# Designed miniproteins, single chains, continued (4), part 56

Each design is a single chain, and the fold is of that chain. pLDDT is the mean over its residues in the fold that is shown.

## One batch from the design tools (miniprotein)

Design m13935
Fold by ESMFold2-Fast:
Order: C-alpha cells, then sequence, then structure tokens
Structure m13935 (fold): chain A 112 residues (1-112)
C-alpha cells in the first residue's frame, strides 16, 4: 500500500530529505507503482551513499521499469538505459517505444 511505502521511505531516510529529480513516462502509472519505484530507488541510493539522484519510471504494456542514476547524470543516459531494457522485451512494439520517447521528452522538460 502507499502507506507502507511511505513508512519504508521514512525508515530508509531516517527522516533526512534526499534530493530526487523524477521523470514518469509511458502509460499512466498508478500511485502505488510510483511509490514502489521510489522505495526501490531510495534503497539503491542508500547502498551507494548517494544523497542526490535522478529516477526514471516508465510504464509500457503493463510493464514498469525504473532507472536510477546520480543527479548529475544527463537525462539522455537514463533514456538510453530505459530504451535498452524496453528493446530487449519482444512484447514491446516499435509504436510503444516511440510513445515512450515522446512522453519521456515531456517528462524530462518538467523535471528540469
Amino acid sequence: SVEEYAERLREITGGEPLELDLAVAGDPSSTEDVAKALVEAYEHARETGERRFRLAVASVGGKTITVIAPADTPWDELEARALELLEKDPNVTPEQIAAFRASFAAARALAA
């Protein structure tokens, strides 16, 4: 649930704020899917000792992928990592990849 993810975020951060640039692209994501992606990103950041990071959440054909990187990583690199994962899936169509690219361009503009 969203409440369980919120509690986990408090435990991970110890109440200390982390800086996050978030881009959500592709099909509409549920609040729970985004919350889950945030928890996974924070756990990863905690393991690396990062305090600032960028997170891309992409939903395509019922599949959700997440890409996390240091905050100074260009959005082009997060897009490239997401595309690599999508292109490896035989159920993802070229039309879905094109739609992802367009929605990611819009999302990164809002995150800047």
Scores: mean pLDDT 73

Design m13936
Fold by ESMFold2-Fast:
Structure m13936 (fold): chain A 80 residues (1-80)
Amino acid sequence: DLIEVLDKGINGEDISEYTDEIMDAVTEKLKKLDEESKEAIKRLFLKNPSLSLDEYLELMKLILSEDFNVKKIEEFEKKL
């Protein structure tokens, strides 16, 4: 479960062995999102170019979640 792997990374564990699997899963998920969701993610990165590693991993976890929606991106940004 990649969500569990991401949680371990957020807690400071070395997850380097899963980097390719995580990036492939995120890339495939991003391709399937609607344009509004893609623009929201792009806007988040433009406003927050210096995300910490744990913030980055939380964002990847959010993107991979089954309950992903644009509102979750807005809630994530408010916590930055």
Scores: mean pLDDT 78

Design m13937
Fold by ESMFold2-Fast:
Structure m13937 (fold): chain A 83 residues (1-83)
Amino acid sequence: MMAELRARLEAARRELLETGVGLGMALIQRGVANVILSNPKASAEEKAAAQALLAQADADIARLQARYDALRAEVARLEAELG
């Protein structure tokens, strides 16, 4: 049982790191979109592309944040069971 819990903890920690990287990338994309949308010199085409990027980044952030929170809870639970 303890060996299975340790294996699950290692897997959860790995997925947490991968999800954290994905979340970081989505946050960067949101930042880029907001910079373009805040630029008064940006063309209508650039702003339309930035709005699409923002919508995609917001969707990715919501999905990845939910997964990150779930994985953090799983890691905490497994650490409590092992410690």
Scores: mean pLDDT 88

Design m13938
Fold by ESMFold2-Fast:
Structure m13938 (fold): chain A 57 residues (1-57)
Amino acid sequence: SAIADYLKKKFGLSDENVQNILQLLKDDPALGTALLKKELGLSDKEIAEMVAEAKKL
């Protein structure tokens, strides 16, 4: 997805790291959202796009 490619390019994340983040957002959206804001500085819009991708898992 576009957001997954963006994260790989911006932060140097592997496909496995992106999958782990999406799984966390599916299993615990509140914790996943808080960690992404704190550790990666993602906007609410970017996090919403990731949550939409996580729902497809």
Scores: mean pLDDT 80

Design m13939
Fold by ESMFold2-Fast:
Structure m13939 (fold): chain A 70 residues (1-70)
Amino acid sequence: LSPTEQTAEEIYKEAMEYARELIKQGVPRDVLIQRTAQLVAELGRERGLPRDVTKAVTMRVVNDIEDELS
């Protein structure tokens, strides 16, 4: 994996762990998705991910959360 792909995968894993904690706390779907997407954006900026890669990670996280809540 390239360094960019490795960083994206690490952010994905951290975001999914964060989302699962919010699910355990009974946070509503809309708030859960918004907070998790915000975390991905913050981590992507902090770790220097290109915006297109950060957007892809956000979409993947949102899709996977929606699948788990279905």
Scores: mean pLDDT 85

Design m13940
Fold by ESMFold2-Fast:
Structure m13940 (fold): chain A 93 residues (1-93)
Amino acid sequence: MTSARLQELSDKYTPLLENTPKDTPERKKLINEALEEYREIALEELERAKKEGDEKRAKRAELLIRAIDAALNNDKEAMEKVKEEAKEFAEKV
């Protein structure tokens, strides 16, 4: 992942999320905006990993994109499946 862009994303959204009450429309909007920006970063990383032949990095980016899509669509079943696959993948490294 591009660490500079991830740091900028974290610096922008972490304080906003920490200072926004849970279960508010404002917090949901911030989470969705952060997820959309994170998805763009993940897509760039997936493309780079594929070009470099880095299958492990490509799989991590793919799982992240799937997790973001599940969150944006409020798909709890897809989210749980991605979490399990990510856990299994991490244990193999």
Scores: mean pLDDT 77

Design m13941
Fold by ESMFold2-Fast:
Structure m13941 (fold): chain A 123 residues (1-123)
Amino acid sequence: GPSAEEQLLAAIRAGALELLAALRAHPVAAPFREPVDLSLLPGYKDVIKEPVSLDTIEARVRAGEIRSVDELEDLLRKMFENFKKYYPKDHPIYKAAEEVEALARALLARLRAAYAARLAELA
């Protein structure tokens, strides 16, 4: 059967995909789902050097590039920081970023707890 490491990585992948699906389903998540359309936002790349969307993060999870909860959190943080850098604080998209980020923090805490429980079972 799979090794303890393979089982833990599979648990991270499954948990990350479930987390990303929950963020994608949030009522105000539309700006974060797909890569920013650079034809509609000329100059976005001049301000934001590394664009990140939920689709970008999901592709990396599915490619096996995300091997820890911390790596997932770092990409989510980068995504929300990009939107908060580009949009002013009173903009609806800035407010949407704060709301979806709050959900992301709660779900990341739950994923960390689930990972710790799985690690203990495989010890």
Scores: mean pLDDT 90

Design m13942
Fold by ESMFold2-Fast:
Structure m13942 (fold): chain A 113 residues (1-113)
Amino acid sequence: EEEEKKKKAKELVEEAIRKLEEGKRKVKEMAEKGASQEEVNETILKTAEEVKKLLEEAAELEPEIKKKLLGLANLLMAAARAASSASVEEAAEIFTEEAEKIIKRLKEVVEEI
């Protein structure tokens, strides 16, 4: 049923938003507490990969927003890779800024479903 697919897609995008907000908070706290570059980078990449998977699953359910969801997933992965080349403070800043932009766009997508 079309309505069931929309509901599942919305739930997946909302879960992606939750994971990204939590990952953003965790990365910021880790950087503030003096965590290693390896630990910060691992948390950033893990968060980005989990969010990407959720957005890819939602994109399969809703073809109309597929390009938008996959585009946002690609932007998040690009930010995670860019952060992995930076110092801990710069990595946290790059990821936090891009995550905030993606969260805003994902919330707009939720309103469209």
Scores: mean pLDDT 86

Design m13943
Fold by ESMFold2-Fast:
Structure m13943 (fold): chain A 107 residues (1-107)
Amino acid sequence: EYSLEERAEAARLFTEYINWIKSQVKNPEVQELLDKLRDAIIAAMGASEENKPAVLEEIEKLVDEIKKLSDPELQEKLDKLLEIFKKVVLERMSVEELRKRIEEVLS
């Protein structure tokens, strides 16, 4: 789907979003899990079509683990992150649309 440049840009945009979420979190355990989620999403941007379902399942499981330790505001932010990620992976959302979605959240 994405060129190498588009994969790098998508990874950068997801990194900015997760770092923004992390900046609002005081729980060190949640911060560590958010770092793990960021690394998993970056790795997922390089995944083959064959591996996309397994990668998505891993990301969903990790989001669920973080949500168990999170207040309702953080849960909503994680749900939005997962929604955007699924649209990139399953619906082939363009990098330009991804940038717009992330900018809207960070506003």
Scores: mean pLDDT 80

Design m13944
Fold by ESMFold2-Fast:
Structure m13944 (fold): chain A 61 residues (1-61)
Amino acid sequence: AIFKEAVAANPNNAIDLTQLGKVNLDAKQYNSAIASFEKALAINPNNKIAQKNLAAAKAAL
């Protein structure tokens, strides 16, 4: 497509929440990781990194 979507209004929030989720996942704080990834997905539902890591965090519980 020749049309490219503009950067989302708050892309850094979704990225920051995904990174926070990853940090919590690494620390084995699974509930905090889940909350962070769910917030990231609320901002950008197509965030595949957040989707995969959310599934991993839920599987760890």
Scores: mean pLDDT 74

Design m13945
Fold by ESMFold2-Fast:
Structure m13945 (fold): chain A 82 residues (1-82)
Amino acid sequence: MKEITAEIYAGDSLIGTAKLLQKSETEYEIVHVKLASGEEGKADPESGELEIVEKLSETEYLAKSKSSGQLVRIKILDEKEV
């Protein structure tokens, strides 16, 4: 299972940095978030589960919250096997 460190954006606005677990090729789970404001926990939008909608580049993806339907852009900073 891959653990991914990524920046999460709503449009052009940085929401924060997140740790994600890759559950499948298109499904990710938010494990931890550090907001750009300095708060840790859950960022907005928050669902825990994200579905990849579109690959924008080798390191950027458009994802949708499964619970809220909110769209976010994910920029991958690092990934490791766990």
Scores: mean pLDDT 72

Design m13946
Fold by ESMFold2-Fast:
Structure m13946 (fold): chain A 94 residues (1-94)
Amino acid sequence: MKTAEEMAKKALRDGKATLEEAQEALKSGKPVSLGEAIGLVMRGMGALTGAWLAKKKAEELGVDLSKLVDEAIKAGEEALKTAMEVLRRASART
């Protein structure tokens, strides 16, 4: 399997999973602990970093993964943004 493609697919899966969890936390309105909210932010950062590393690796290998990488970066950005909103709400009570 192509390492850059596997990295991009992993980043996309991690980003989408983190986004779904963060969106569900906001939608449910249930209290989220500060630690849990920080965990979501860290996972979002990890997914976004993985997507950028996949982009760099694809460029080094000369393979066109632009569509997959762009989707992974977008998923990671949305996950981080949504996780930051979860953190903002969790922090408001401290």
Scores: mean pLDDT 83

Design m13947
Fold by ESMFold2-Fast:
Structure m13947 (fold): chain A 87 residues (1-87)
Amino acid sequence: GKEKAAEYGYEGGRKGMEGAKKAGNAVGAAAAGTAGSGAYTSAKYGFGPEDVRNSGEAAAGAAEDGGGKEGAEKAREYGEKAAEAAG
């Protein structure tokens, strides 16, 4: 439930940040980490699955813009898992 949704949101941000760092984009990595923290916070404080998913998509977008396609894919994957666990 809520606890696992928060964990998945955090993991998505972390994976997105790692992907952006691999691409050599520290700014994209920071943005992905921040968006992932948003997903974590949304899940932890009981915001709906849509809010968790939107935060995960933001993390994915930030990672992708940083050239971290693999990080973006992982952020999306974990964002969906977080949304599913929150619903």
Scores: mean pLDDT 62

Design m13948
Fold by ESMFold2-Fast:
Structure m13948 (fold): chain A 82 residues (1-82)
Amino acid sequence: MEERAREVAEEAYKLYQEDKVKGFSVITRFAVEGSEEERRYLAEEFAKLVKEDKDMGEATALSLERVGFLEESEYLREALEK
């Protein structure tokens, strides 16, 4: 579970460097398909990857909020503050 969330976070982060839309689509797909625990682990692992690029992390959280993934947006914001 945690390993899968980490792999998805790494894929999303890699795609974000190439195409922000593709990166975001990986995150939203996992938000729909994943359990609450998997979504929380994804947020924590993605936050670790974007710690040096806080603007990317904050933009992702805002985008999640705008498309209705309120819990996932909150998980990511909490993880980014740690």
Scores: mean pLDDT 76

Design m13949
Fold by ESMFold2-Fast:
Structure m13949 (fold): chain A 66 residues (1-66)
Amino acid sequence: SLAGKYRVTKDFTSTSSPPLTLKAGDVVDVRLSRDGKEIIVTKADGSSAVLTPEEASELGKVIEPV
């Protein structure tokens, strides 16, 4: 499952409004929405973004499990 805690290995910015900016070295929580259709990423400071399927695929390339 993609859900869990991950370390960001490369800078990533979401297309959400406002944009969520992740920096290499950030630890994020990744979860599925209640209906399982969306990926939600939350930073340690509590800021979060709902990702499109394309963004979720790109994020998956730049995160590693903690």
Scores: mean pLDDT 79

Design m13950
Fold by ESMFold2-Fast:
Structure m13950 (fold): chain A 100 residues (1-100)
Amino acid sequence: MPAIEEVRKLLEEKKPLEALMELKSASENEEFREAVDELLEALASKDPEKLREALERLRRVTPEEYREIVAEILRELAKLVEDKEVQEILLEAAEELLEQ
């Protein structure tokens, strides 16, 4: 899908939030779109518990074809956060997404 190429380009430009929003807009999966919105809200809240819940939901609803690119987005997001606990939560979620 052309959307994955655009998401990849945004990741190369170090824009993981824009990459996540692009992937959301390209998806017709309502549960995935809601999970992305919940993740964005959790990241803004800086609440580790809310972030863990949002990432658990995202992992469950992410389509198989998006798992790799979503994991890359989470890893790039982790590089932008200063809170070590939030960084570790994002990296752990990325690894779990790839392992199933």
Scores: mean pLDDT 82

Design m13951
Fold by ESMFold2-Fast:
Structure m13951 (fold): chain A 112 residues (1-112)
Amino acid sequence: DPVEILEQVAEEMYQAYLDGTLEDWLNEHADEVRNIKDPKKAAAVRAGLEAVLLARVLASEILEGRITREEAEEMIERMKEEILEHTGDEELAEKAKELARKFLEELLKLNK
């Protein structure tokens, strides 16, 4: 299931980021990501990675006062639209949006 793959990859990557082990996690999974033969699995993994990376960037930009939460929400919505355009999978796109929002809110709470 692409949605389950997205959720697993995103949660694992986010946890590695919190643990300070993101570089090790990315190196361990680099060959798997590059050599995914199933296009649906590849799209799901990519969407998971994009959700975590976007949440991290948006949290940094909000904390530095460079963007508003409303602008961050617009950027998350654009990511969802891009995933939907490229995959045609509405459930996958919505899950990526949900996870990006979740990680963004968690990162903002950790830096209060």
Scores: mean pLDDT 84

Design m13952
Fold by ESMFold2-Fast:
Structure m13952 (fold): chain A 69 residues (1-69)
Amino acid sequence: GKLEEAVRTALEAQPEPSVSAVLSAFKEAGYTLSDAEKAEVRRIVAEAKDKEDAIRRLVEFARKLEEKA
């Protein structure tokens, strides 16, 4: 989906995953994150073992948000 692709592209462009880059990608894709969803993004980034793990988890999170919308 559009959100999933935007998040993936933004994170692939960064040398390391950042919360700010992820939040900007969601905003530019037209998705307004709730405070709870922003907290989940921060949790995923903090708990990820490496960049690949972070991208995988954040793309899956974006996919679930598109399904819920």
Scores: mean pLDDT 78

Design m13953
Fold by ESMFold2-Fast:
Structure m13953 (fold): chain A 94 residues (1-94)
Amino acid sequence: SIIDELKKVFEEILKLAKELGVEEEDLERFRKNAEELIKLLENDPEKLKKLLSSLKTVKDQIKALAADPSQRSEAIALFRLLTEEIEEEIKELK
């Protein structure tokens, strides 16, 4: 299902962030926000599909930046921006 694919992509992003040394508190913040966003969108398949496509793109960008030791700070910054964008989306849906 799309929800299962979304959960998988969120877990892959969390794994990348953990490998980059993101603090446990920030990882938990992201996990909580991911769960809430999926719950808010569970009855909107079009928005779920758009979210999945966007997350796959951002995951690939984080992974590419993380592969270059000189770009690790940029990878972490992109993860933090993603967390903020998810929080903003949650606010708009509430």
Scores: mean pLDDT 87

Design m13954
Fold by ESMFold2-Fast:
Structure m13954 (fold): chain A 71 residues (1-71)
Amino acid sequence: ATENQKKAAAEILKDFGVPKSVEVTDELVEELEKLQREALERAKTTPDSEFPALAKEVIERVKKLGEKFSK
């Protein structure tokens, strides 16, 4: 991952309330980019009524990802 990708990942984690103690590794960037891609793809087929639930799931997944990479 590039330094710009790591900075972007760190900002996303911060916005979602993940602690700054989480080290932004190449693996974390890859998992986060995969999560974003899956979320965008699901958003295309998700009805407006289910969008709040999708957003909640994405937030929870980002928090879990941060937890996984926390020591």
Scores: mean pLDDT 73

Design m13955
Fold by ESMFold2-Fast:
Structure m13955 (fold): chain A 75 residues (1-75)
Amino acid sequence: SEELRKREQESREGIIAALNTKTDEEFKQKVREYLEQKKYEAARSMIMEYKILKKESTAITTKEIDDELEKIKKG
């Protein structure tokens, strides 16, 4: 349950970050910061929410996040 709480907190953090992001450049920077911190759930949630809210293509795709998560599972 503690691991589940951390995952839920990261997901909420990503959603809040997306809601507060006003430009694609801010979005890219924040997603990269999450990836550097290995907060993959926050990064994924942010990408998902940002696409819904802005309806724009981003330079970072969900596939790139999925590829990074897959590397973590194998390593």
Scores: mean pLDDT 72

Design m13956
Fold by ESMFold2-Fast:
Structure m13956 (fold): chain A 83 residues (1-83)
Amino acid sequence: MALEIEARRLLEERSEEEVKELIREEKELGLELAESSPIAAAIRKMYLEALARVAEEEGLEELARLAREAAEEVEKALKEAFK
């Protein structure tokens, strides 16, 4: 999966603080896009889910938790936009 390859590369190339900032940015963008560009928001959610999965595999438990929580918030916003 291409998103998992990108997530793994990000975790290898960036510090934990940089990844935490990127998780926040991706979450904020996903929330903003949920109503206007749901496909773009869904892609950001999938990337956050891939990042959480890869971080968990690498033992980066806090990053995995933050990415998972961010993906859940974007998912919730997407569900609310289509009520």
Scores: mean pLDDT 82

Design m13957
Fold by ESMFold2-Fast:
Structure m13957 (fold): chain A 92 residues (1-92)
Amino acid sequence: MEEIIEELKEEWLKLVTNENGKKAVEKEKEEILAAGLSEEDLREAIREGERMDPAEVAAASRAARANSGKEGALWRVRAAAGEIALLRKLAA
C-alpha cells in the first residue's frame, strides 16, 4: 500500500518544481496513508482518476474537500491521479 502511494507521490513531484507544491504533495501522501485505504481501493481510485477529464478532476477535488475519512481520501487519490495524467498529456 505505502509503495503505491509513494509511486503516486514520485510521479506528482516530477511535475512540481516549487517548494510549496512539494510540501503539499508530501502532506497529501500522509493524509492518504492515515485514512487506511486498502491496496485494491487505492489502485482502483488511481485507474478512475487517470480516465477523468479536466471537469471531472475539478469535481473530484471538490468532493475531496467536502468528504472526510476514507471517502475523502479516495477522492484525493482520484483527483491526484487525474491531474498527473492530464499534466503528462500537456507535457508530451
Scores: mean pLDDT 73

Design m13958
Fold by ESMFold2-Fast:
Structure m13958 (fold): chain A 69 residues (1-69)
Amino acid sequence: MSEEELEREINRALALMELGILKSIVETGREVSDEEKERMKERAVELLLEAGLEEEAEELREEMEEIIE
């Protein structure tokens, strides 16, 4: 695995972790500010964009936005 491939996989994993945390917060009814949820979305999307995964970034943004709303 190249450094570029490794970086892509790490960024993808971190983005999916942010999504998983957001889903867990909503499912458990934990009180988290809308601003904090928005920051989670922004971090996850930025990670995918940095990895060059623009299509996945758009899909993740939409999924996380639906969860927040």
Scores: mean pLDDT 81

Design m13959
Fold by ESMFold2-Fast:
Structure m13959 (fold): chain A 78 residues (1-78)
Amino acid sequence: SHMEKLRKEAQEKAKEIVKKYREFLKKNPDPEQIEQFVIEMAKELGLTDEEIEELRKKAKENKSPLIDVLVQKILDSI
């Protein structure tokens, strides 16, 4: 039951992050502001600087938005 609660909390955190990201985009931020916003959300989730650098590298290699790579990492950890 404890592990199921942790998984549900992670899923809810991922959903809330996507919601906050969508609201942030309504302000028409520039690409640097978007990247910084996603990095700050990743830090609040407890990701280390090393993990964040790996996500940034994967986003560039895959030509994907950093938010998509972050969300996938969260879901894969569940």
Scores: mean pLDDT 81

Design m13960
Fold by ESMFold2-Fast:
Structure m13960 (fold): chain A 87 residues (1-87)
Amino acid sequence: GREELIREARELIERARELMREGRYKEAAELARRAIRLLLQAAERLSDILRAIGALLRVMGLLLEGRYKEAAEVGLEAAEELLERLE
């Protein structure tokens, strides 16, 4: 259920942080994007849904441009903010 989505997103955020420390920015961005997608599924308020969609579009744009470090930074910040709002 919702609690499982939030838990899985938290684990992905922690792993993405580890990948960031290793300089593995593309993989970190992909995990952050996955976490945001799970949090979007857990979101019940329109404001949180819109934040998640906006974050996904920004991360996707940065990934398509090869801006992996920025994609990971933006994705992780957005995922952590959404996680705090939904807990």
Scores: mean pLDDT 90

Design m13961
Fold by ESMFold2-Fast:
Structure m13961 (fold): chain A 74 residues (1-74)
Amino acid sequence: AEEKAREMAERILNLEKISSEKFSENEQNAADDLGVRVALGLPLTEEVIRKILDKHNVEEEIKEALIKHLLEML
Protein backbone atom coordinates (compact mmCIF):
# COMPACT_ATOMS: atom_id res chain seq x y z
CA ALA A 1 0.00 0.00 0.00
CA GLU A 2 2.71 2.53 0.96
CA GLU A 3 4.84 1.87 -2.16
CA LYS A 4 1.72 1.82 -4.36
CA ALA A 5 0.57 5.18 -2.92
CA ARG A 6 4.07 6.69 -3.34
CA GLU A 7 4.22 5.62 -7.03
CA MET A 8 0.73 7.07 -7.55
CA ALA A 9 1.73 10.40 -5.92
CA GLU A 10 4.94 10.68 -7.98
CA ARG A 11 3.13 9.95 -11.26
CA ILE A 12 0.29 12.42 -10.46
CA LEU A 13 2.75 15.26 -9.74
CA ASN A 14 4.75 14.44 -12.92
CA LEU A 15 1.51 14.38 -14.98
CA GLU A 16 2.03 10.70 -15.90
CA LYS A 17 -0.61 7.97 -16.26
CA ILE A 18 -0.62 5.24 -13.62
CA SER A 19 -0.43 1.59 -14.74
CA SER A 20 -3.75 -0.25 -15.25
CA GLU A 21 -1.90 -3.50 -14.33
CA LYS A 22 -1.05 -2.21 -10.80
CA PHE A 23 -3.91 0.21 -10.04
CA SER A 24 -7.69 -0.21 -9.86
CA GLU A 25 -10.10 1.78 -12.06
CA ASN A 26 -11.03 3.88 -8.99
CA GLU A 27 -7.35 4.68 -8.32
CA GLN A 28 -6.77 5.52 -12.03
CA ASN A 29 -9.81 7.85 -12.09
CA ALA A 30 -8.66 9.59 -8.90
CA ALA A 31 -5.11 9.99 -10.29
CA ASP A 32 -6.49 11.46 -13.55
CA ASP A 33 -8.68 13.94 -11.60
CA LEU A 34 -5.75 15.00 -9.37
CA GLY A 35 -3.43 15.18 -12.42
CA VAL A 36 -5.82 17.57 -14.19
CA ARG A 37 -5.78 19.86 -11.11
CA VAL A 38 -1.94 19.77 -11.04
CA ALA A 39 -1.79 20.54 -14.80
CA LEU A 40 -4.15 23.53 -14.32
CA GLY A 41 -2.09 24.87 -11.38
CA LEU A 42 -5.03 24.47 -8.97
CA PRO A 43 -4.26 24.13 -5.23
CA LEU A 44 -3.93 20.64 -3.73
CA THR A 45 -4.80 20.94 -0.05
CA GLU A 46 -5.44 17.91 2.17
CA GLU A 47 -9.19 18.67 2.02
CA VAL A 48 -9.23 18.83 -1.81
CA ILE A 49 -7.17 15.62 -2.19
CA ARG A 50 -9.40 13.80 0.34
CA LYS A 51 -12.61 14.89 -1.44
CA ILE A 52 -11.33 13.71 -4.84
CA LEU A 53 -10.20 10.33 -3.43
CA ASP A 54 -13.59 9.91 -1.68
CA LYS A 55 -15.43 10.85 -4.92
CA HIS A 56 -13.65 8.00 -6.72
CA ASN A 57 -14.10 5.49 -3.84
CA VAL A 58 -10.38 4.95 -3.30
CA GLU A 59 -9.61 2.33 -0.60
CA GLU A 60 -9.00 3.91 2.84
CA GLU A 61 -5.44 2.50 3.23
CA ILE A 62 -4.36 3.85 -0.19
CA LYS A 63 -6.25 7.14 0.41
CA GLU A 64 -4.47 7.94 3.71
CA ALA A 65 -1.03 6.92 2.35
CA LEU A 66 -1.54 8.93 -0.86
CA ILE A 67 -2.63 12.06 1.07
CA LYS A 68 0.52 11.73 3.22
CA HIS A 69 2.86 11.31 0.21
CA LEU A 70 1.26 14.11 -1.86
CA LEU A 71 1.44 16.61 1.03
CA GLU A 72 5.08 15.57 1.73
CA MET A 73 6.04 16.07 -1.95
CA LEU A 74 4.19 19.38 -2.52
Scores: mean pLDDT 80

Design m13962
Fold by ESMFold2-Fast:
Structure m13962 (fold): chain A 68 residues (1-68)
Amino acid sequence: LTPEEEAEVRLALLEIAYAIMKKTGFVDKEFAERMIKEAEELLKDPNMSPEDQALAREILEGLKKMLE
């Protein structure tokens, strides 16, 4: 995988994980904290498109709210 393809795959996996947590209502704290770190790393990745950055930010904020 190229760095750009790797970022796309990481974002897709993050989106799927977030969707599952949101739908089931089950949130494992350690897993959610890892997903938050993943989203923060993706937001710093220069290979992220503006659209992908917006999605990653939405997921990050959603995960933070789930841990409240």
Scores: mean pLDDT 80

Design m13963
Fold by ESMFold2-Fast:
Structure m13963 (fold): chain A 90 residues (1-90)
Amino acid sequence: SMDYKRALELLREAQEQLEAGADPREILNRLKAELEALLERSTDEDFKAFLSSLIETLDELLKIEDEEELREALMHTLKHAIDVLEKMLS
């Protein structure tokens, strides 16, 4: 699915930006907005469920005030989300 591929590209780009030392809060806010746009346009129920769950997780991460703690939590979340999407594509 093109939507699954786009989500993977967004998650991998966010992961690369985190590894490059970009601001985790800025990355999270941009990623969340892009994922919300995908959710609004999607007709795939499994993909919508995945996106909704991920967006909810990102909202919880925004409550973390420490930048490095947020970076670590976001990196872990991105790795898990990528692994799940790759399995859904297999």
Scores: mean pLDDT 88

Design m13964
Fold by ESMFold2-Fast:
Structure m13964 (fold): chain A 79 residues (1-79)
Amino acid sequence: MEEVARRIGEAVERILLEAGVPEERAREIAERVREAVLAAESVEEAKGAAARVLKEAGLSPEVASKAGKAVLEILREAA
């Protein structure tokens, strides 16, 4: 799970930076997503936790959707 959470954080940060989110904010959101995934005891819980962090981050729907897809793809590979 730690490696999966790290990969998710890196992917989210990259997507946010490419979308024009400032570096500090992108890192903050990515770290919150990583911590939420790391704290989850199941893949389903990790999916829900990551989605909640992205929704609460105030991102545009398109950016949140791209980040959410990356999270789901990485979690699918880990299952």
Scores: mean pLDDT 81

Design m13965
Fold by ESMFold2-Fast:
Structure m13965 (fold): chain A 73 residues (1-73)
Amino acid sequence: MSPREQYELLAAHLERRRAELTGVNDEAAAVLDEIIALYREAIDDPSADLAEIERRIEELMRRAVEILEAARA
């Protein structure tokens, strides 16, 4: 599977997760929207700095986990 195909699948999975969080945890849904936008940027721009995009996604993923964990407390 190509990296582009993998990013497409990841974006699709996150779109589904974001839809499940809408109206339940809008803060987490907003963070997932930012991650989806970064995957779309990586797909659409062949000159994109993938290392920088991956770093931003990792930071946003940590934020999403923190938000979801706080909601469970």
Scores: mean pLDDT 81

Design m13966
Fold by ESMFold2-Fast:
Structure m13966 (fold): chain A 75 residues (1-75)
Amino acid sequence: EEEEIRRKVEELARQLTSPDLDVRKQAAKELGKLALKYPEYVAPAMRALLNDPSLTPEEKGALVKAFAEGVKEAI
């Protein structure tokens, strides 16, 4: 189970580097759904996102919002 979760988070982290913002947004939401149970895998991916120089502050805000929506769905 944990190995499958690690693989899933790695795949979502790759999608966060997509040139398509909608793909990044969907990946961020899915990472949010995993954040409460697996913060050790999710936190590094989100930190990499926030440090991505290719994203504007507005794009980063949209991705953080999508992540938060995923977290809320996990409750």
Scores: mean pLDDT 78

Design m13967
Fold by ESMFold2-Fast:
Structure m13967 (fold): chain A 93 residues (1-93)
Amino acid sequence: KVRERIEELEEILRNSEDVEERARAAEELVKLAREALKNKDLETLELLAGPLAYARRDADPRVSVPAAVLELEAIVKGGEVSDYFLELLVEHE
């Protein structure tokens, strides 16, 4: 269920020429990641890391900034789950 939605959002990030569509996809991925971090849902974080790392590298700041802010939030918060998520993001560079 969540996997299919994440796959749809990643496809938008990779293939859409519409910046606003990519920005909305990035924002939804960030919301899913915040919820997964809160719930310590490691499986969902593993699915989100690749798409979020991709969003972070988008040329438009409306797409990249939400992902960058999420990364900073995880750094500031710290802890086992946040640290694991940050390691996953680095693996998907």
Scores: mean pLDDT 87

Design m13968
Fold by ESMFold2-Fast:
Structure m13968 (fold): chain A 74 residues (1-74)
Amino acid sequence: SKEEVNKLLQEIQDLILKNHEKIQNLSPEQQQQLNALIQQMQQIGQDYLAGKISASEALEKLKKIKEQIEQILS
């Protein structure tokens, strides 16, 4: 649903904000990977709002991005 997509986007944003200090200490390569994932998240949100992808597709893609961000931050 739209509410689930918005909730997941918010969870990813909160994850990044909570880990601000850790992000500053990441390697340049890890920072580039994180920035690429953030750009992908923004594109997925935009594609969903434009009707290019379904809510289910957006959720699947966002869950994968969240998992990848969590791996970088672990």
Scores: mean pLDDT 87

